Designed miniproteins, single chains, continued (5). Designs and how they scored, part 70

Each design is a single chain, and the fold is of that chain. pLDDT is the mean over its residues in the fold that is shown.

## One batch from the design tools (miniprotein)

Design m18414
Fold by ESMFold2-Fast:
Structure m18414 (fold): chain A 78 residues (1-78)
Amino acid sequence: MVEVFKVTVKGDDGTTMTSTVGVERDRREEFIEEIRKKAEELGLKVVSIELTGRPATPEQVAQQNADFDLTLEEVAKS
Protein backbone atom coordinates (compact mmCIF):
# COMPACT_ATOMS: atom_id res chain seq x y z
CA MET A 1 0.00 0.00 0.00
CA VAL A 2 1.40 3.39 -1.05
CA GLU A 3 0.94 6.53 1.09
CA VAL A 4 1.61 10.08 -0.14
CA PHE A 5 3.57 12.41 2.16
CA LYS A 6 4.03 16.17 2.01
CA VAL A 7 7.64 17.05 2.90
CA THR A 8 8.82 20.59 3.66
CA VAL A 9 12.55 21.45 3.78
CA LYS A 10 14.39 24.70 4.56
CA GLY A 11 17.74 25.89 3.17
CA ASP A 12 20.41 28.02 4.86
CA ASP A 13 19.04 31.19 3.21
CA GLY A 14 15.58 30.53 4.70
CA THR A 15 14.14 29.24 1.42
CA THR A 16 11.32 26.76 2.13
CA MET A 17 10.21 24.15 -0.41
CA THR A 18 7.36 21.63 -0.19
CA SER A 19 7.04 18.50 -2.34
CA THR A 20 4.98 15.30 -2.30
CA VAL A 21 6.45 11.78 -2.30
CA GLY A 22 4.95 8.30 -2.45
CA VAL A 23 6.07 5.70 0.10
CA GLU A 24 5.15 2.06 0.72
CA ARG A 25 3.49 1.78 4.16
CA ASP A 26 5.80 -1.03 5.34
CA ARG A 27 8.86 1.14 4.45
CA ARG A 28 7.59 4.36 6.12
CA GLU A 29 10.24 4.47 8.87
CA GLU A 30 13.07 3.64 6.42
CA PHE A 31 11.88 6.38 4.04
CA ILE A 32 11.70 9.02 6.80
CA GLU A 33 15.28 8.11 7.83
CA GLU A 34 16.45 8.37 4.19
CA ILE A 35 14.87 11.85 3.88
CA ARG A 36 16.56 13.03 7.08
CA LYS A 37 19.94 11.63 5.97
CA LYS A 38 19.69 13.25 2.52
CA ALA A 39 18.72 16.59 4.09
CA GLU A 40 21.61 16.38 6.60
CA GLU A 41 24.12 15.57 3.81
CA LEU A 42 22.89 18.63 1.86
CA GLY A 43 22.81 20.93 4.92
CA LEU A 44 19.02 21.25 4.85
CA LYS A 45 16.53 21.34 7.74
CA VAL A 46 13.45 19.12 7.57
CA VAL A 47 10.52 21.30 8.73
CA SER A 48 7.69 18.77 8.40
CA ILE A 49 6.70 15.37 7.03
CA GLU A 50 2.90 15.07 6.81
CA LEU A 51 0.69 12.17 5.68
CA THR A 52 -1.76 13.47 3.03
CA GLY A 53 -4.09 10.44 2.93
CA ARG A 54 -4.20 10.63 -0.89
CA PRO A 55 -3.78 7.49 -3.05
CA ALA A 56 -1.16 7.53 -5.81
CA THR A 57 -0.53 5.45 -8.94
CA PRO A 58 2.91 3.82 -9.43
CA GLU A 59 3.66 6.32 -12.24
CA GLN A 60 2.76 9.31 -10.03
CA VAL A 61 4.91 7.89 -7.20
CA ALA A 62 7.93 7.52 -9.52
CA GLN A 63 7.57 11.09 -10.86
CA GLN A 64 6.96 12.61 -7.41
CA ASN A 65 10.01 10.85 -5.92
CA ALA A 66 12.23 11.99 -8.81
CA ASP A 67 10.96 15.58 -8.44
CA PHE A 68 11.57 15.43 -4.67
CA ASP A 69 15.22 14.38 -5.12
CA LEU A 70 15.75 17.25 -7.59
CA THR A 71 14.03 19.68 -5.18
CA LEU A 72 16.38 18.70 -2.33
CA GLU A 73 19.46 19.26 -4.53
CA GLU A 74 18.11 22.59 -5.82
CA VAL A 75 17.37 23.95 -2.31
CA ALA A 76 20.86 22.83 -1.15
CA LYS A 77 22.46 24.78 -4.03
CA SER A 78 20.47 27.93 -3.21
Scores: mean pLDDT 71

Design m18415
Fold by ESMFold2-Fast:
Structure m18415 (fold): chain A 81 residues (1-81)
Amino acid sequence: ASPEEVARLRELSRALAAELEANRDDPEKAMAIAKEAFEEAVRTLSPELAEAFGLAIAFELQRLYGPEAALAFRAYADELL
């Protein structure tokens, strides 16, 4: 990936992290936001960058809700890739 694409991925990851934090007290809404963001990444980014974004999403969900939430998201992401 180009430095520009990597910078874009970092910006998208930061924006998503902020939205997940803002919805921290609503795990169902946070999961829906995460899934929607990942679906958009699968449509618009290369497979390599979409996979990297999926890992970033899983990390943020684990930070906010623990490993079970991250595993649930990863199962969903693996079906989409």
Scores: mean pLDDT 81

Design m18416
Fold by ESMFold2-Fast:
Structure m18416 (fold): chain A 100 residues (1-100)
Amino acid sequence: LSKETQEFVEELTEALNKIPGLEATKEGNTIKIKVEDTEIAKDVAYVLGGLFSGVKGIEVSSEGNTLTIVVKDTEETLERKEELLEEIKELAEEAKKKEE
């Protein structure tokens, strides 16, 4: 696994953990997101699933309350890094506003 992909996975995990009701943990190139049983957390998880599934080099699967993301070590995956991180940051801010 390249250093660039490792850094991307770390940044993604950190950004995801800023979303209320989500608990993200990383292991290598895999991120597991535990989703709380709230409307906001479920809605955000659904949007995230769609967002990640649209990115080349990212595999998404869901089972029960867990969303699993695998980030492939490719140039194409890294080209989408900044855009994806910005969209996740926006999603976190929107989720926070809906809780208030």
Scores: mean pLDDT 79

Design m18417
Fold by ESMFold2-Fast:
Structure m18417 (fold): chain A 89 residues (1-89)
Amino acid sequence: AKKYTVKVEVDEEALAAAPPEVQAAIEKIKASADGKVVEADLTDEDLERLAARVTGLLSRAAAPHGLRAEATAEKKGDEIIIRIRLAPA
């Protein structure tokens, strides 16, 4: 199995404009995932499931504020990049 380092990327402008509860939810995800080393032969399906889980967690904090949270996950070399985006719902 190949080793990957997880990197969490956020739209900094959207994050700065987000409610404190949404900012806290994103920081919690970063604390649990950013910089974590994973040793697995991950499929695109596994990455899609990871993205869906992160999206679900963020949507719980974002929806009350009229925001839609989306996460994507992709492999780039030795990294797994989880990208978080916020938009009006």
Scores: mean pLDDT 80

Design m18418
Fold by ESMFold2-Fast:
Structure m18418 (fold): chain A 116 residues (1-116)
Amino acid sequence: MKERLLYEAEKLRELLKEIKERALEIAKDEEAKEAAEEFEKEGLELLEAAKKLAEQGKLEEAKEVLEKAAELLSEAYQAVEDLEKGKMSDKEFAEKLKELTKEVKELLEEAKKKLE
């Protein structure tokens, strides 16, 4: 099951990269671009923590982190879709991604505690 969790983490990493790349192409404001870059940075750290949990045999903890990460990435993907379709402004997008980044940071701190 460890290999499956590592595969899921890699799939989420690819989605995270896609979210950032699309945001950088669509966004006009530097604040929106910076929010997307910060979300990717914190998201990558969260996925690395999940991989480390899986490597330590903490498979249930790794699965929980990956499931929560997938939910946050789904919300970020929807925000990029809304930005692209003009349903969300650059400012609203930046605010949404800053909110999601805070949730990612909270999950990362929880994951780090499970690694101890």
Scores: mean pLDDT 88

Design m18419
Fold by ESMFold2-Fast:
Structure m18419 (fold): chain A 64 residues (1-64)
Amino acid sequence: SEAEELQKEIDELVAEAEAYGAEVLARLAATTDPAERARLIAERNRWMQEVIAKVGELYEKLQE
């Protein structure tokens, strides 16, 4: 069903976001340069906004 396909896409996106989050945290833990830390935080925040927006779109489709 369409709902099953949408749920699978949500699950895959969440798994990808978890993997990305873990990678960014590891890079932040290893990074002492303030400029590089600020860049990583900005990249992470932008990525999280994109994930939240995409998950929201998929949930909206599930409610239709």
Scores: mean pLDDT 82

Design m18420
Fold by ESMFold2-Fast:
Structure m18420 (fold): chain A 93 residues (1-93)
Amino acid sequence: DREKRGKENLEEEEKKYEEKLKKEMPKDFIEKAKKRGISNRLMYLAYKFITEKGEDEEIVLEAAQEVEKRGLHKYPEIVLEHELKKRIEELKK
């Protein structure tokens, strides 16, 4: 039951974000994110930070890659925002 629900939620979430990615994101961005091993969910959130907040694409992709590497998927938007702010502050130094 618990394994079945986890797998169904992951597959459904992956499908939802794949559809959003194809509709809202350029192919070049998707290819760069995939090369970094970034999941569809994190790609979508990363693209929102670029388009809505005007953040640098490279910095956002590096932050998303670090979040993916750490496996911090429970609150990906909050974790990504925190990692992104940290990286931006390091660059402003």
Scores: mean pLDDT 70

Design m18421
Fold by ESMFold2-Fast:
Structure m18421 (fold): chain A 66 residues (1-66)
Amino acid sequence: MPAAELEAEVRALMAANPALAPLGATADAIVTSLSGLPPDQAAQQLTRQLERLLARARAAVAALEA
């Protein structure tokens, strides 16, 4: 999945659940932390970190709905 699509999914989950709003700042921090890497490595790490963030967001939503 492209990094932009993963970021969009995270932001959509935050829009659906205000308790997840801090995840937006976390996503921005991830992008910033990768600025020193070569583009290919930055893209791979960004995708991995956003996938982990999305998984955590989904788990948090599931816990709130239980």
Scores: mean pLDDT 71

Design m18422
Fold by ESMFold2-Fast:
Structure m18422 (fold): chain A 78 residues (1-78)
Amino acid sequence: SPEEEKIKKVEEEIKKLNDQIDALRSQRAALTKELLDKGNPTEEEKAAYEAQRSALTQQIYDLEKKINELRKELEKLK
């Protein structure tokens, strides 16, 4: 029972992190579309969008690493 509760909490945290990744992926896609819709973006504007996309990509990577650690924890509990 206590171990089953720990399993459920880890699974809920993984789900929450996956939802956050989906939101960040949507934000990254929106930035790509916004840049394309600009027509003639300046080099400074392109650099700003690239920096924002890179920041989102890094956040996704960090969350994916956390999910992998939680999955390893989950395997030890099962």
Scores: mean pLDDT 87

Design m18423
Fold by ESMFold2-Fast:
Structure m18423 (fold): chain A 97 residues (1-97)
Amino acid sequence: SKARELVEAAIKQLEEAIKLAEEGPKYLEEAIEQGERAASHLMEAYGLVPDSELLREAALQAARAVGLLKEGPKYLEDAIEQLRKALELARKALEEL
């Protein structure tokens, strides 16, 4: 389904955002880009499956992680934790689609 394809894309983008953020502040802008794309795809998927609390929570956690990344390098650890939460929620949502 289109929702499944969007969530699969978001999972890949979240994995890449985590990897970039873990490499350090040099890759912060790229991590933000990947996180924003993931949040957008998760929100679009939620629009297609509005009863999915997992998709809603995944999108919210991804957006919050992006907000932390934008605050700068001091919040990298907190941002990575939020990205990991978004990834776990997205993977669970995919199993229910």
Scores: mean pLDDT 91

Design m18424
Fold by ESMFold2-Fast:
Structure m18424 (fold): chain A 100 residues (1-100)
Amino acid sequence: SRDDIISMIDDQINNIDDQIQQNQDNPETVQGFRTDRDRNRQIRDMVQNGASVDDVIDSYTGHRDVLSRMRDRSTNPQTRQMLDSQVHDYQSIIDYLRSS
């Protein structure tokens, strides 16, 4: 349902806020998570404004693909691992949405 999708997005935003708090000593990582949070907030607003499940899937697919390209271009092993984890998390979200 729309409420289930909003709850899922809110859980993701809360997870990102926790990651920002845990990584305060790494400004580049914090900036990456802030960008990720802003994208999730945009998708949340789309859902509140009546976006379809397919629109949400397309939005998260685009976001995953951006993160995947950033991972593949990263020269920093820690940043690459972080981005790889994010790609897998968004794939799980996409799979959940496709199954609902």
Scores: mean pLDDT 87

Design m18425
Fold by ESMFold2-Fast:
Structure m18425 (fold): chain A 86 residues (1-86)
Amino acid sequence: ELGEKAKETLKGKKIVIVHKDTPGAKKAAEEAKKALLEAGAESVEVIAVPEVTQEVVEKAMKELGADLAVGIDEEGNAVTGVKRPE
């Protein structure tokens, strides 16, 4: 569940979710995408990768022009995140 401040921060933002190429991580990424869109995100793109590292997440954010990026490990846990400086 997301509080009102979190919803305000996510409104109109472009988000990328980078997940480990496993069924559990994919399911967690799909659930996160739904939650972020319900929170007011403009778009959420989901990318499967063989390994989730901070560098991979940052590269995906830069290449897609996203405002926020989140990494999800093989267990479905959020392990890293990147936000553009304000």
Scores: mean pLDDT 75

Design m18426
Fold by ESMFold2-Fast:
Structure m18426 (fold): chain A 65 residues (1-65)
Amino acid sequence: MKVSQLTAALLLGVALEFEGHARVELRDGKVIITVLRETPQSRADLEAIRELLEEAGAELEVRYA
C-alpha cells in the first residue's frame, strides 16, 4: 500500500515534468518538487501528489523556480 502510493505520486510528478511544469527529485526519503510554472492544472496535480505522499508516509518539499 505505502509503495503503491509513493509510486503513484512519483508517476504524477513525472507527468508534471513531461509537461514542463515541475522537476521531481528524491533525496534521503524526501520528495522534492520544483515548480517551474504554476497553473490550475499543475496546482491540482501537486495537491494530489501531496495527499498520496501523506498516505505513503513520505515527506514532500515544494520549491519554486
Scores: mean pLDDT 77

Design m18427
Fold by ESMFold2-Fast:
Structure m18427 (fold): chain A 75 residues (1-75)
Amino acid sequence: FPPLTPEQQAEVARLREEAARAKAQADAEIAELEKKLAAGEISEEEYKKRVRQLVAQEVAAQIRAIGEILDLELA
């Protein structure tokens, strides 16, 4: 494993934080959607659609972060 510069280490940490924040944001929004579903404010179909969208956004953010981290580690 090539040694990363302090600047590259900071970038890796930033990318990991971005992925973690995307996950935390998706989890929080899903929790709010669950509350709205329980209160009858949204339909089950709308809930499933929005959860699917949020999960897709989270997965895309994680894949991007992993790719950028690997580019730094394998360069």
Scores: mean pLDDT 77

Design m18428
Fold by ESMFold2-Fast:
Structure m18428 (fold): chain A 99 residues (1-99)
Amino acid sequence: KTTLGPGSLTGQTVAGLVEIAKREGLSVDEQLAAIARAFSPLDDEAAVAAALKLHGEEGLNEPPSRLTPLVERARRDARLASRLILAGASAAEIRAALG
């Protein structure tokens, strides 16, 4: 797969989850629940690390200080995606806003 920077990978992961949820015909509430589940506030660093590892990102066994910006980015992207879902945005519009 295409090599991406960590910040862009987190945004694309959120956009990908929304795209799948919309394709499966999930409701707005179900789409929001899917994002919330993927980026749990209790385990955001592990969730981000797992998502980046799934997309072939090596070398992210970094100290928490390096993961903090990625976790904050993922939280911002998840919040933005949630707002866009509530506004009725398409998966393509959400992807454009996050990437």
Scores: mean pLDDT 57

Design m18429
Fold by ESMFold2-Fast:
Structure m18429 (fold): chain A 96 residues (1-96)
Amino acid sequence: MSEEYAKKARDLILRGWREGRLAEAFDELIEMIENSTLEQKASIAIAGILTWAVLETERRRKGLPPPSPEEQAALDRFLEIAGPIIDEYLREVAAR
């Protein structure tokens, strides 16, 4: 796993959360994935999902409104791409 790409993904989502630009953050993660190696893609996908899961838990805990339709659509696009990448990377690592 690429620590550099995991950190970039985490930082982008945290910034998007703070600035109310989560849709743009997820779209930027997808762009990074398109221009990355399989290991880098998996790092972005895993770090992105974990960071978002923590923030979504915090949102619910504080009783904040649900994600906007735009934010939800961007998240859904990201998850659609992330799942297959993680599966491919795990298969490659297991096969060696």
Scores: mean pLDDT 84

Design m18430
Fold by ESMFold2-Fast:
Structure m18430 (fold): chain A 103 residues (1-103)
Amino acid sequence: MGPRVGVGGKVEVYENKAIVTLTVNGSTGELARAAAEGAARAMEGAGAEARLELGERSGIVTGVVEGEDKRKSAAKGTAAALAGIGGALQAAFEMGGEIMPGS
């Protein structure tokens, strides 16, 4: 079994914004960092304001998107979350990591 990355997250929807929180866990600190940085870049590409907190073998990526209403905020938040997950998986895959996304 190779190095592993786990990605879990949530989207919190408000009237005019959504907050996406992705938690990344890696079998190594380097893998967790690469996956978390990949998630943050992808979320920024999707229009979110992204922030990154790195632990020893983990990362928390928080993205904020603004919407016109709760429905638009939910749609933008979901798009940012999916982009972030994809970015984490892409970065982990390039480092030879096995991917175990959280549901």
Scores: mean pLDDT 83

Design m18431
Fold by ESMFold2-Fast:
Structure m18431 (fold): chain A 74 residues (1-74)
Amino acid sequence: SAADAAHRRRVVALVAHMSDLQLQAQTMSPAQRQQLIDQLRAQVDAEAATLPPEYAARLRGVADDILAQMEAHL
């Protein structure tokens, strides 16, 4: 459905954005990386709250993996 396509696009867009920021985070200071991680956690929570449960779960799963990788580089 159009609604399913829209929800999928939102998940894909945020995940792609986070993946790009994960690569950029490698050149950031620890303080800048921590600020970015905090901002992305808040953005994921806000986005997940407005998505159906299945898309929220998919977003959280992928986002948690990306954030864990970013934290490993603090």
Scores: mean pLDDT 87

Design m18432
Fold by ESMFold2-Fast:
Structure m18432 (fold): chain A 94 residues (1-94)
Amino acid sequence: SALEKAKELLEEFYEKMKEAIEKNDKEKAQELIDEFTKRYNSLDLSEEVAEVVEGFVVGVLSVFGRIDTLSKEKLIERLDQIYEISMRKLEELE
């Protein structure tokens, strides 16, 4: 389903973004954001699912924008929070 594809996409990019932050790989983090945006735009999502995925993207961009100002621990904490909130919202749509 579109919902299952959205969940899989969020989980994949959450795990990869977390790894990129842990490795301080800013280039990889930017590549992942670009890849995620392209993959998201290729999915035929309902409006409700699309709004949750867009919220996740905005949240991840906010974390990436703080990559030089926050510690790795704080960046990961914020990424974890964004992922948890987004996944919970998707679960509420089941």
Scores: mean pLDDT 83

Design m18433
Fold by ESMFold2-Fast:
Structure m18433 (fold): chain A 82 residues (1-82)
Amino acid sequence: MEEKAIERIKQWLKTAEENYKKGIERVKDLKEKKVTTSKHPLFKKMEEEDIKNADENIASIKKQLEYTKKLFEKMIEEVKKR
């Protein structure tokens, strides 16, 4: 039964790591793909806002990942205790 809890924790960790990777990839994608071939000023402004928000999103994802890792450690300890 304890293995089920550990499996769940591992899946959550994987999900968090995948979200982190997607967040970083999104930032790169925004910089490259959002750069339209037209060089239009209007599109540039919108791209800048999306890029700016991406930094906050990365910070949030990093914080969530840290929290999730700590939560995983605690859950494993709890399972181990009993």
Scores: mean pLDDT 67

Design m18434
Fold by ESMFold2-Fast:
Structure m18434 (fold): chain A 69 residues (1-69)
Amino acid sequence: SLTRNQQLGELAERALDAVERGDLARARRLIEEAKTLGYTGQEIGDLAYELAKLRGREDAGRQLRELAG
């Protein structure tokens, strides 16, 4: 079983990678999956933004936070 932090991290990474590829439909589905698992849009959006900054992809992270809103 994944820990809460590991599960959220995997969803955030997958959603960020989808945004980077221009697959906004996949990004939205991953955000909704996170919400059904009990995470907030703010939690996934904020984590994705921090990951994006570490990877030099801040614009993609900002876009994901807007989608997660």
Scores: mean pLDDT 85

Design m18435
Fold by ESMFold2-Fast:
Structure m18435 (fold): chain A 86 residues (1-86)
Amino acid sequence: MKEEIVKEVEAGVETMATTKDVRAIIGGGLRALGAVFQALLEGLITEEQAREISKLIGEATKAALAGNFEEAARKGKEAVEALRAA
């Protein structure tokens, strides 16, 4: 279960870092956030962990929308690693 949720976050952040299309960037961010909320609802992470990971996804989305795909990839990787460590 948790690994499937991690893969959903990875897919969302990868889309944000690679696609350069605004709609796909937003969709990737929403997909990643939806997976984090699913992890919280399933009891796999705490509210504090969900808040921290969601902040990283938000920062990745903001960077991608600004055209900073290196920063988006970095923040996305941090979000995935934080979720794996949770």
Scores: mean pLDDT 83

Design m18436
Fold by ESMFold2-Fast:
Structure m18436 (fold): chain A 86 residues (1-86)
Amino acid sequence: MEEIEKAERRAKGLEEIERDLTAGSQAALAQMSEEATRLEKEDRAAGEEMRARADAFQQAAQTVLDNIRKEYEEARKKAEELRREA
């Protein structure tokens, strides 16, 4: 029982972290996209620079999220395997 509960808590914790980081990253990217659109109206080069920074941020954030998602999948599979044995 304790082993199943520990595995389930780990999976749930990783799911919550992934959800919160995904929401935060999406909010930041949306803000950067709006700022880029605003800047493009006044200075096209500044808008393009902001979009390039947004792309770099998205790539970095995606790498972190992909790693968390892989850990979540592993934890979930382990929890499911333990539950099937019970």
Scores: mean pLDDT 81

Design m18437
Fold by ESMFold2-Fast:
Parts: sequence; C-alpha cells; structure tokens
Structure m18437 (fold): chain A 104 residues (1-104)
Amino acid sequence: SANLERVLEEARVIVEQTVDFVEEHVPDDPETIERLRRLAEELFRAIDAGDVEAAIRKLEEIVELLKELLKRNPDLPATHAATLTVLISALYFVRRRLERLLEE
C-alpha cells in the first residue's frame, strides 16, 4: 500500500531526527544512545523488508527507551525535554497510523 510506504518512511525520518537529537543533546547517556541506535537499525531493516508488524514493535521499543531516557536525565534542559516529548508523541501517532492501516 502506498499509504503504508509513506507512513513507514515518515517513521524512518522521525527516528533519524530523534537519534541525531539524542546524540547531540544527551551525550552523557552512552548506553541508552547505543540501544537507541540498535533499535533504529532494527526498525530500518523492518521497513526495508516491508515488515509492518516488526516496525510497529520496534517503534514501541524506541518510545519506551525515550521515556526511560527522560526519566534518567531529569536535569536535561526544559527545551530539550520538550523536544523529546514532541518526538515521542510523533512516534506514537505514526505507530497508531500503521496499526490502523494493517486493519484495512
């Protein structure tokens, strides 16, 4: 489906932006950054394979990791915490769109 392909590409772009943001602004959490990179790579492999169900699972794992990152970094500047919250919301929205498209 062209709609599935577009939403999967949107997920890729948001995750790439999220990884870049976290690497730039949260460098003091290298273990979480490594886990995020690994999950992003797994997501991109699922997208390339057209495995929408795997992509949904990896998006869920990325969202939970980002929530963990916020909890572990309470001294993160408010603007950076706000940006991460927006990115988390965007990933939730994309995941829900993928779930809805699978029900068609």
Scores: mean pLDDT 87

Design m18438
Fold by ESMFold2-Fast:
Structure m18438 (fold): chain A 78 residues (1-78)
Amino acid sequence: MDEERLAELQAELRRLREELAELKKNGGSKDDIIALLERMIEIVREIAELLREKSPVAAAVGEREVEELERELQKLKE
């Protein structure tokens, strides 16, 4: 497993979560929220893929997070 790549992705995901929370709190644009959610989905998928062979359980948790983010994204597009 590439531990450096995993750490970088986790750090970026944390940053995006903070930015998303700030946009939701401050009434950011729907398009900005959609863009952040799409980027978060991409990163969570990469993290899950990196974890898949060593921790199928952690990969499954990541896949569940992707499904939750995709549901939120769909609600915003309605």
Scores: mean pLDDT 81

Design m18439
Fold by ESMFold2-Fast:
Order: C-alpha cells, then sequence, then structure tokens
Structure m18439 (fold): chain A 58 residues (1-58)
C-alpha cells in the first residue's frame, strides 16, 4: 500500500498536481481499489484524476 501510494503520488506530482493534493488523492484511490480487490489503476483513470486535480489547483 505505501509503495503504491508513493508511486501514484509521484506520477501526479510529475503531471503538475501539488504534492499535498496528489498524496491525499493517491491514498484515497489506492484504498478504494484495494477494497474492491483491484489495486491497479489504469492510465486512463489516472489521467482523468490528474486533469480534475490540475483544474482544482489552478
Amino acid sequence: MEEEVERMTQKLVDAGVPEDLAREFARRVVESKRRAGKPEITDSELNVVINALKEKAA
């Protein structure tokens, strides 16, 4: 879980999302996927989240 959260946080930050927002959403998304038994997040799903967070942070 921790490594998955860090990996997603880094991808979001690299895409221009502020670190605090990236880490919070990465944690929530990883937890949600883990509960559903599908911890992997698709690139398309990640791109939707990145765009939404960038718009919110702008």
Scores: mean pLDDT 71

Design m18440
Fold by ESMFold2-Fast:
Structure m18440 (fold): chain A 92 residues (1-92)
Amino acid sequence: RVFEQLEAMQEVSRETIVPRLEELEARGLVSEEVAEELKKIVEGTGLPGLAAWLARRYEREGLLSEEGARAVIEVLDEAAPLVTAAAKEAEA
């Protein structure tokens, strides 16, 4: 069911993406404000692609460095297959 799929996506995103975003923040690659906004998108939607879009926008606006944006997008791209698998499993 749609809600069960959404919850599964949100849970996997929270477990896989949020700790890695916190690590990038601790390393100074992402500001606290940018990390918080990316976490909100991931936790609220379960959509790594939407968070990747926001990261690219922050890079263009100068709120995120090229290195930081690359690191964030890499984390999101690595998590995307896991989120998709969780959604399919919740449907079955």
Scores: mean pLDDT 81

Design m18441
Fold by ESMFold2-Fast:
Structure m18441 (fold): chain A 83 residues (1-83)
Amino acid sequence: MTETIEFPSVTTDTTITVEVVLPPSDLVALGRAKNSSSGNVTVTQEQSMLPDGNRLFRFTFNVTNLPGKEGKVTVEVSLRPEP
């Protein structure tokens, strides 16, 4: 399963955080920048366990070097079996 999330107006040096909560399973969430209309996007991934036993995946996207005042950034989160 793959979800695509669009952020239509992002400025340079903006940080976008996307969180995915999964039930206990052998699935992992993977985040990536997709079809960024301008600039550079880097991603940092973090995992934690919630009190109810669900898993939290947090993706932090850092946007740099936009050619204009603001731009569009598209990010993708995919659920995949752990290898």
Scores: mean pLDDT 70

Design m18442
Fold by ESMFold2-Fast:
Structure m18442 (fold): chain A 66 residues (1-66)
Amino acid sequence: EEDEKFAESTFDMVLRTAVERGLSLEEAKRMIENAAKDAISLGVPEEVVNKAKERALKRLEEIHAA
């Protein structure tokens, strides 16, 4: 599932960058939303992108809460 792996990899990179830079929760969410828009524009199915986005957002909330 190349599209799913691409989306997951992209969101993992964005999440790692946001955490390493100490971005606020809102800034990190904005980066994730922008990554989702870019992935859809590149032809990744919206369903796949939304699933990966929700996973990344949940992970971000957990990291930020810790």
Scores: mean pLDDT 78

Design m18443
Fold by ESMFold2-Fast:
Structure m18443 (fold): chain A 99 residues (1-99)
Amino acid sequence: SLKDKIDELKAKIYQLLAEIVRLAREHLSPDKYEEVLRVARRAATAIDEMDKLSVEEAKKRFDEIYEELRKVVGDDPEAQRLVDEIKKLMEEAIKAKEE
């Protein structure tokens, strides 16, 4: 079902966000870690609420979250790769909502 597909995508995004938070805790200063944690929590909220959003609202919210995640993770190639994977999953979620 659409719900099962969306739930699977949400679970994958939550796992990637948890990995970003772990990398930030290990590699960044406490202040930078707290900034990453704040953006990751905001991203988790957007993902949690995506089934209540229109396609247009979800796309705008996901674009905003992607840009915020890119900025706060800094130049860590592993963290940037995880952010790019989250973007792909967000795009898959938008496509699923359009069906």
Scores: mean pLDDT 85

Design m18444
Fold by ESMFold2-Fast:
Structure m18444 (fold): chain A 61 residues (1-61)
Amino acid sequence: MPSFREVMQEAFEAHAASLSREQLDRFWDVMAEANARLKAGEPEEEVTAWFEERMAEILAA
C-alpha cells in the first residue's frame, strides 16, 4: 500500500485546484487531525480510512 503521506499528497494534488476556500480549510483541518492521530499512535490504516471518509464528505459538499 502507498504510505499515508503519499495518499495525502495524491489527494491534495488531485483535488486542491477544484476545492472551494471552505473545502480547503476543512481539508487542512482533516490533515492536521490525521497527523495528530498518527502521532498519538493510532494505526495508520484506521487513520487513512477515517481520512478517506472525511475527504468524501468534503468532495460531496
Scores: mean pLDDT 77

Design m18445
Fold by ESMFold2-Fast:
Structure m18445 (fold): chain A 66 residues (1-66)
Amino acid sequence: MPPAQPASAEQRERAREFLALLEQVHTLTEEEREALIEGLAVALKNPAARAAIDAGEAALRAQLAA
């Protein structure tokens, strides 16, 4: 059986970067943090989802800079 195409290290790193920004505006438990990293990393395999995450990060960075 082929592997279930797990998220790559690059996708996990990208998810971790986004989550670090999110944690500046919202407190997360370590359990929520791990679940979100894996969920976001898997979502980053989809180009449309990646574009949405990139747009969300840009909006969050703008909010944090204001």
Scores: mean pLDDT 73

Design m18446
Fold by ESMFold2-Fast:
Structure m18446 (fold): chain A 73 residues (1-73)
Amino acid sequence: SMEEEKEMVEKFKRDAEAALAYLREHPDAELVAAFRAQLQGESAKLLSVLKDEELRKEVEEFTARVLAELAEL
């Protein structure tokens, strides 16, 4: 359902923001590389199951933003 898809997207965003916050406090190039790979993989998996186009766009835009922020670390 749409509500289930929204919950999946919200969890993905919460988990990613928590990891990003941790990396800002604990800079580690290997952890940044690992998180980048995990973020891309989880984003791809989520996009493969989402049916709502607005939620898909939200995930794509969010992932691009977090990847850009990781590049600054």
Scores: mean pLDDT 89

Design m18447
Fold by ESMFold2-Fast:
Structure m18447 (fold): chain A 74 residues (1-74)
Amino acid sequence: TLQQIKAQIQQVIDDIKNGKLSPEQIADRLEALAQQAQQAGLQDVASYLLKASGYALKGDFDKAIQYLQQALQS
């Protein structure tokens, strides 16, 4: 569960870096992952994913990636 969520977070980071996703698509994927993390009791991971989603919607992909990296470290 945690390992699967972290693998999906890494995929989102890779997709952002390769320009494959719009801000809205990034936010949608991160919100879905945050819901999965919350259901799994991973509150810190969920919190970082929601922060990353907010920055992605603002077009701040550098900060979005920073919060995704924090989610991977938690």
Scores: mean pLDDT 86

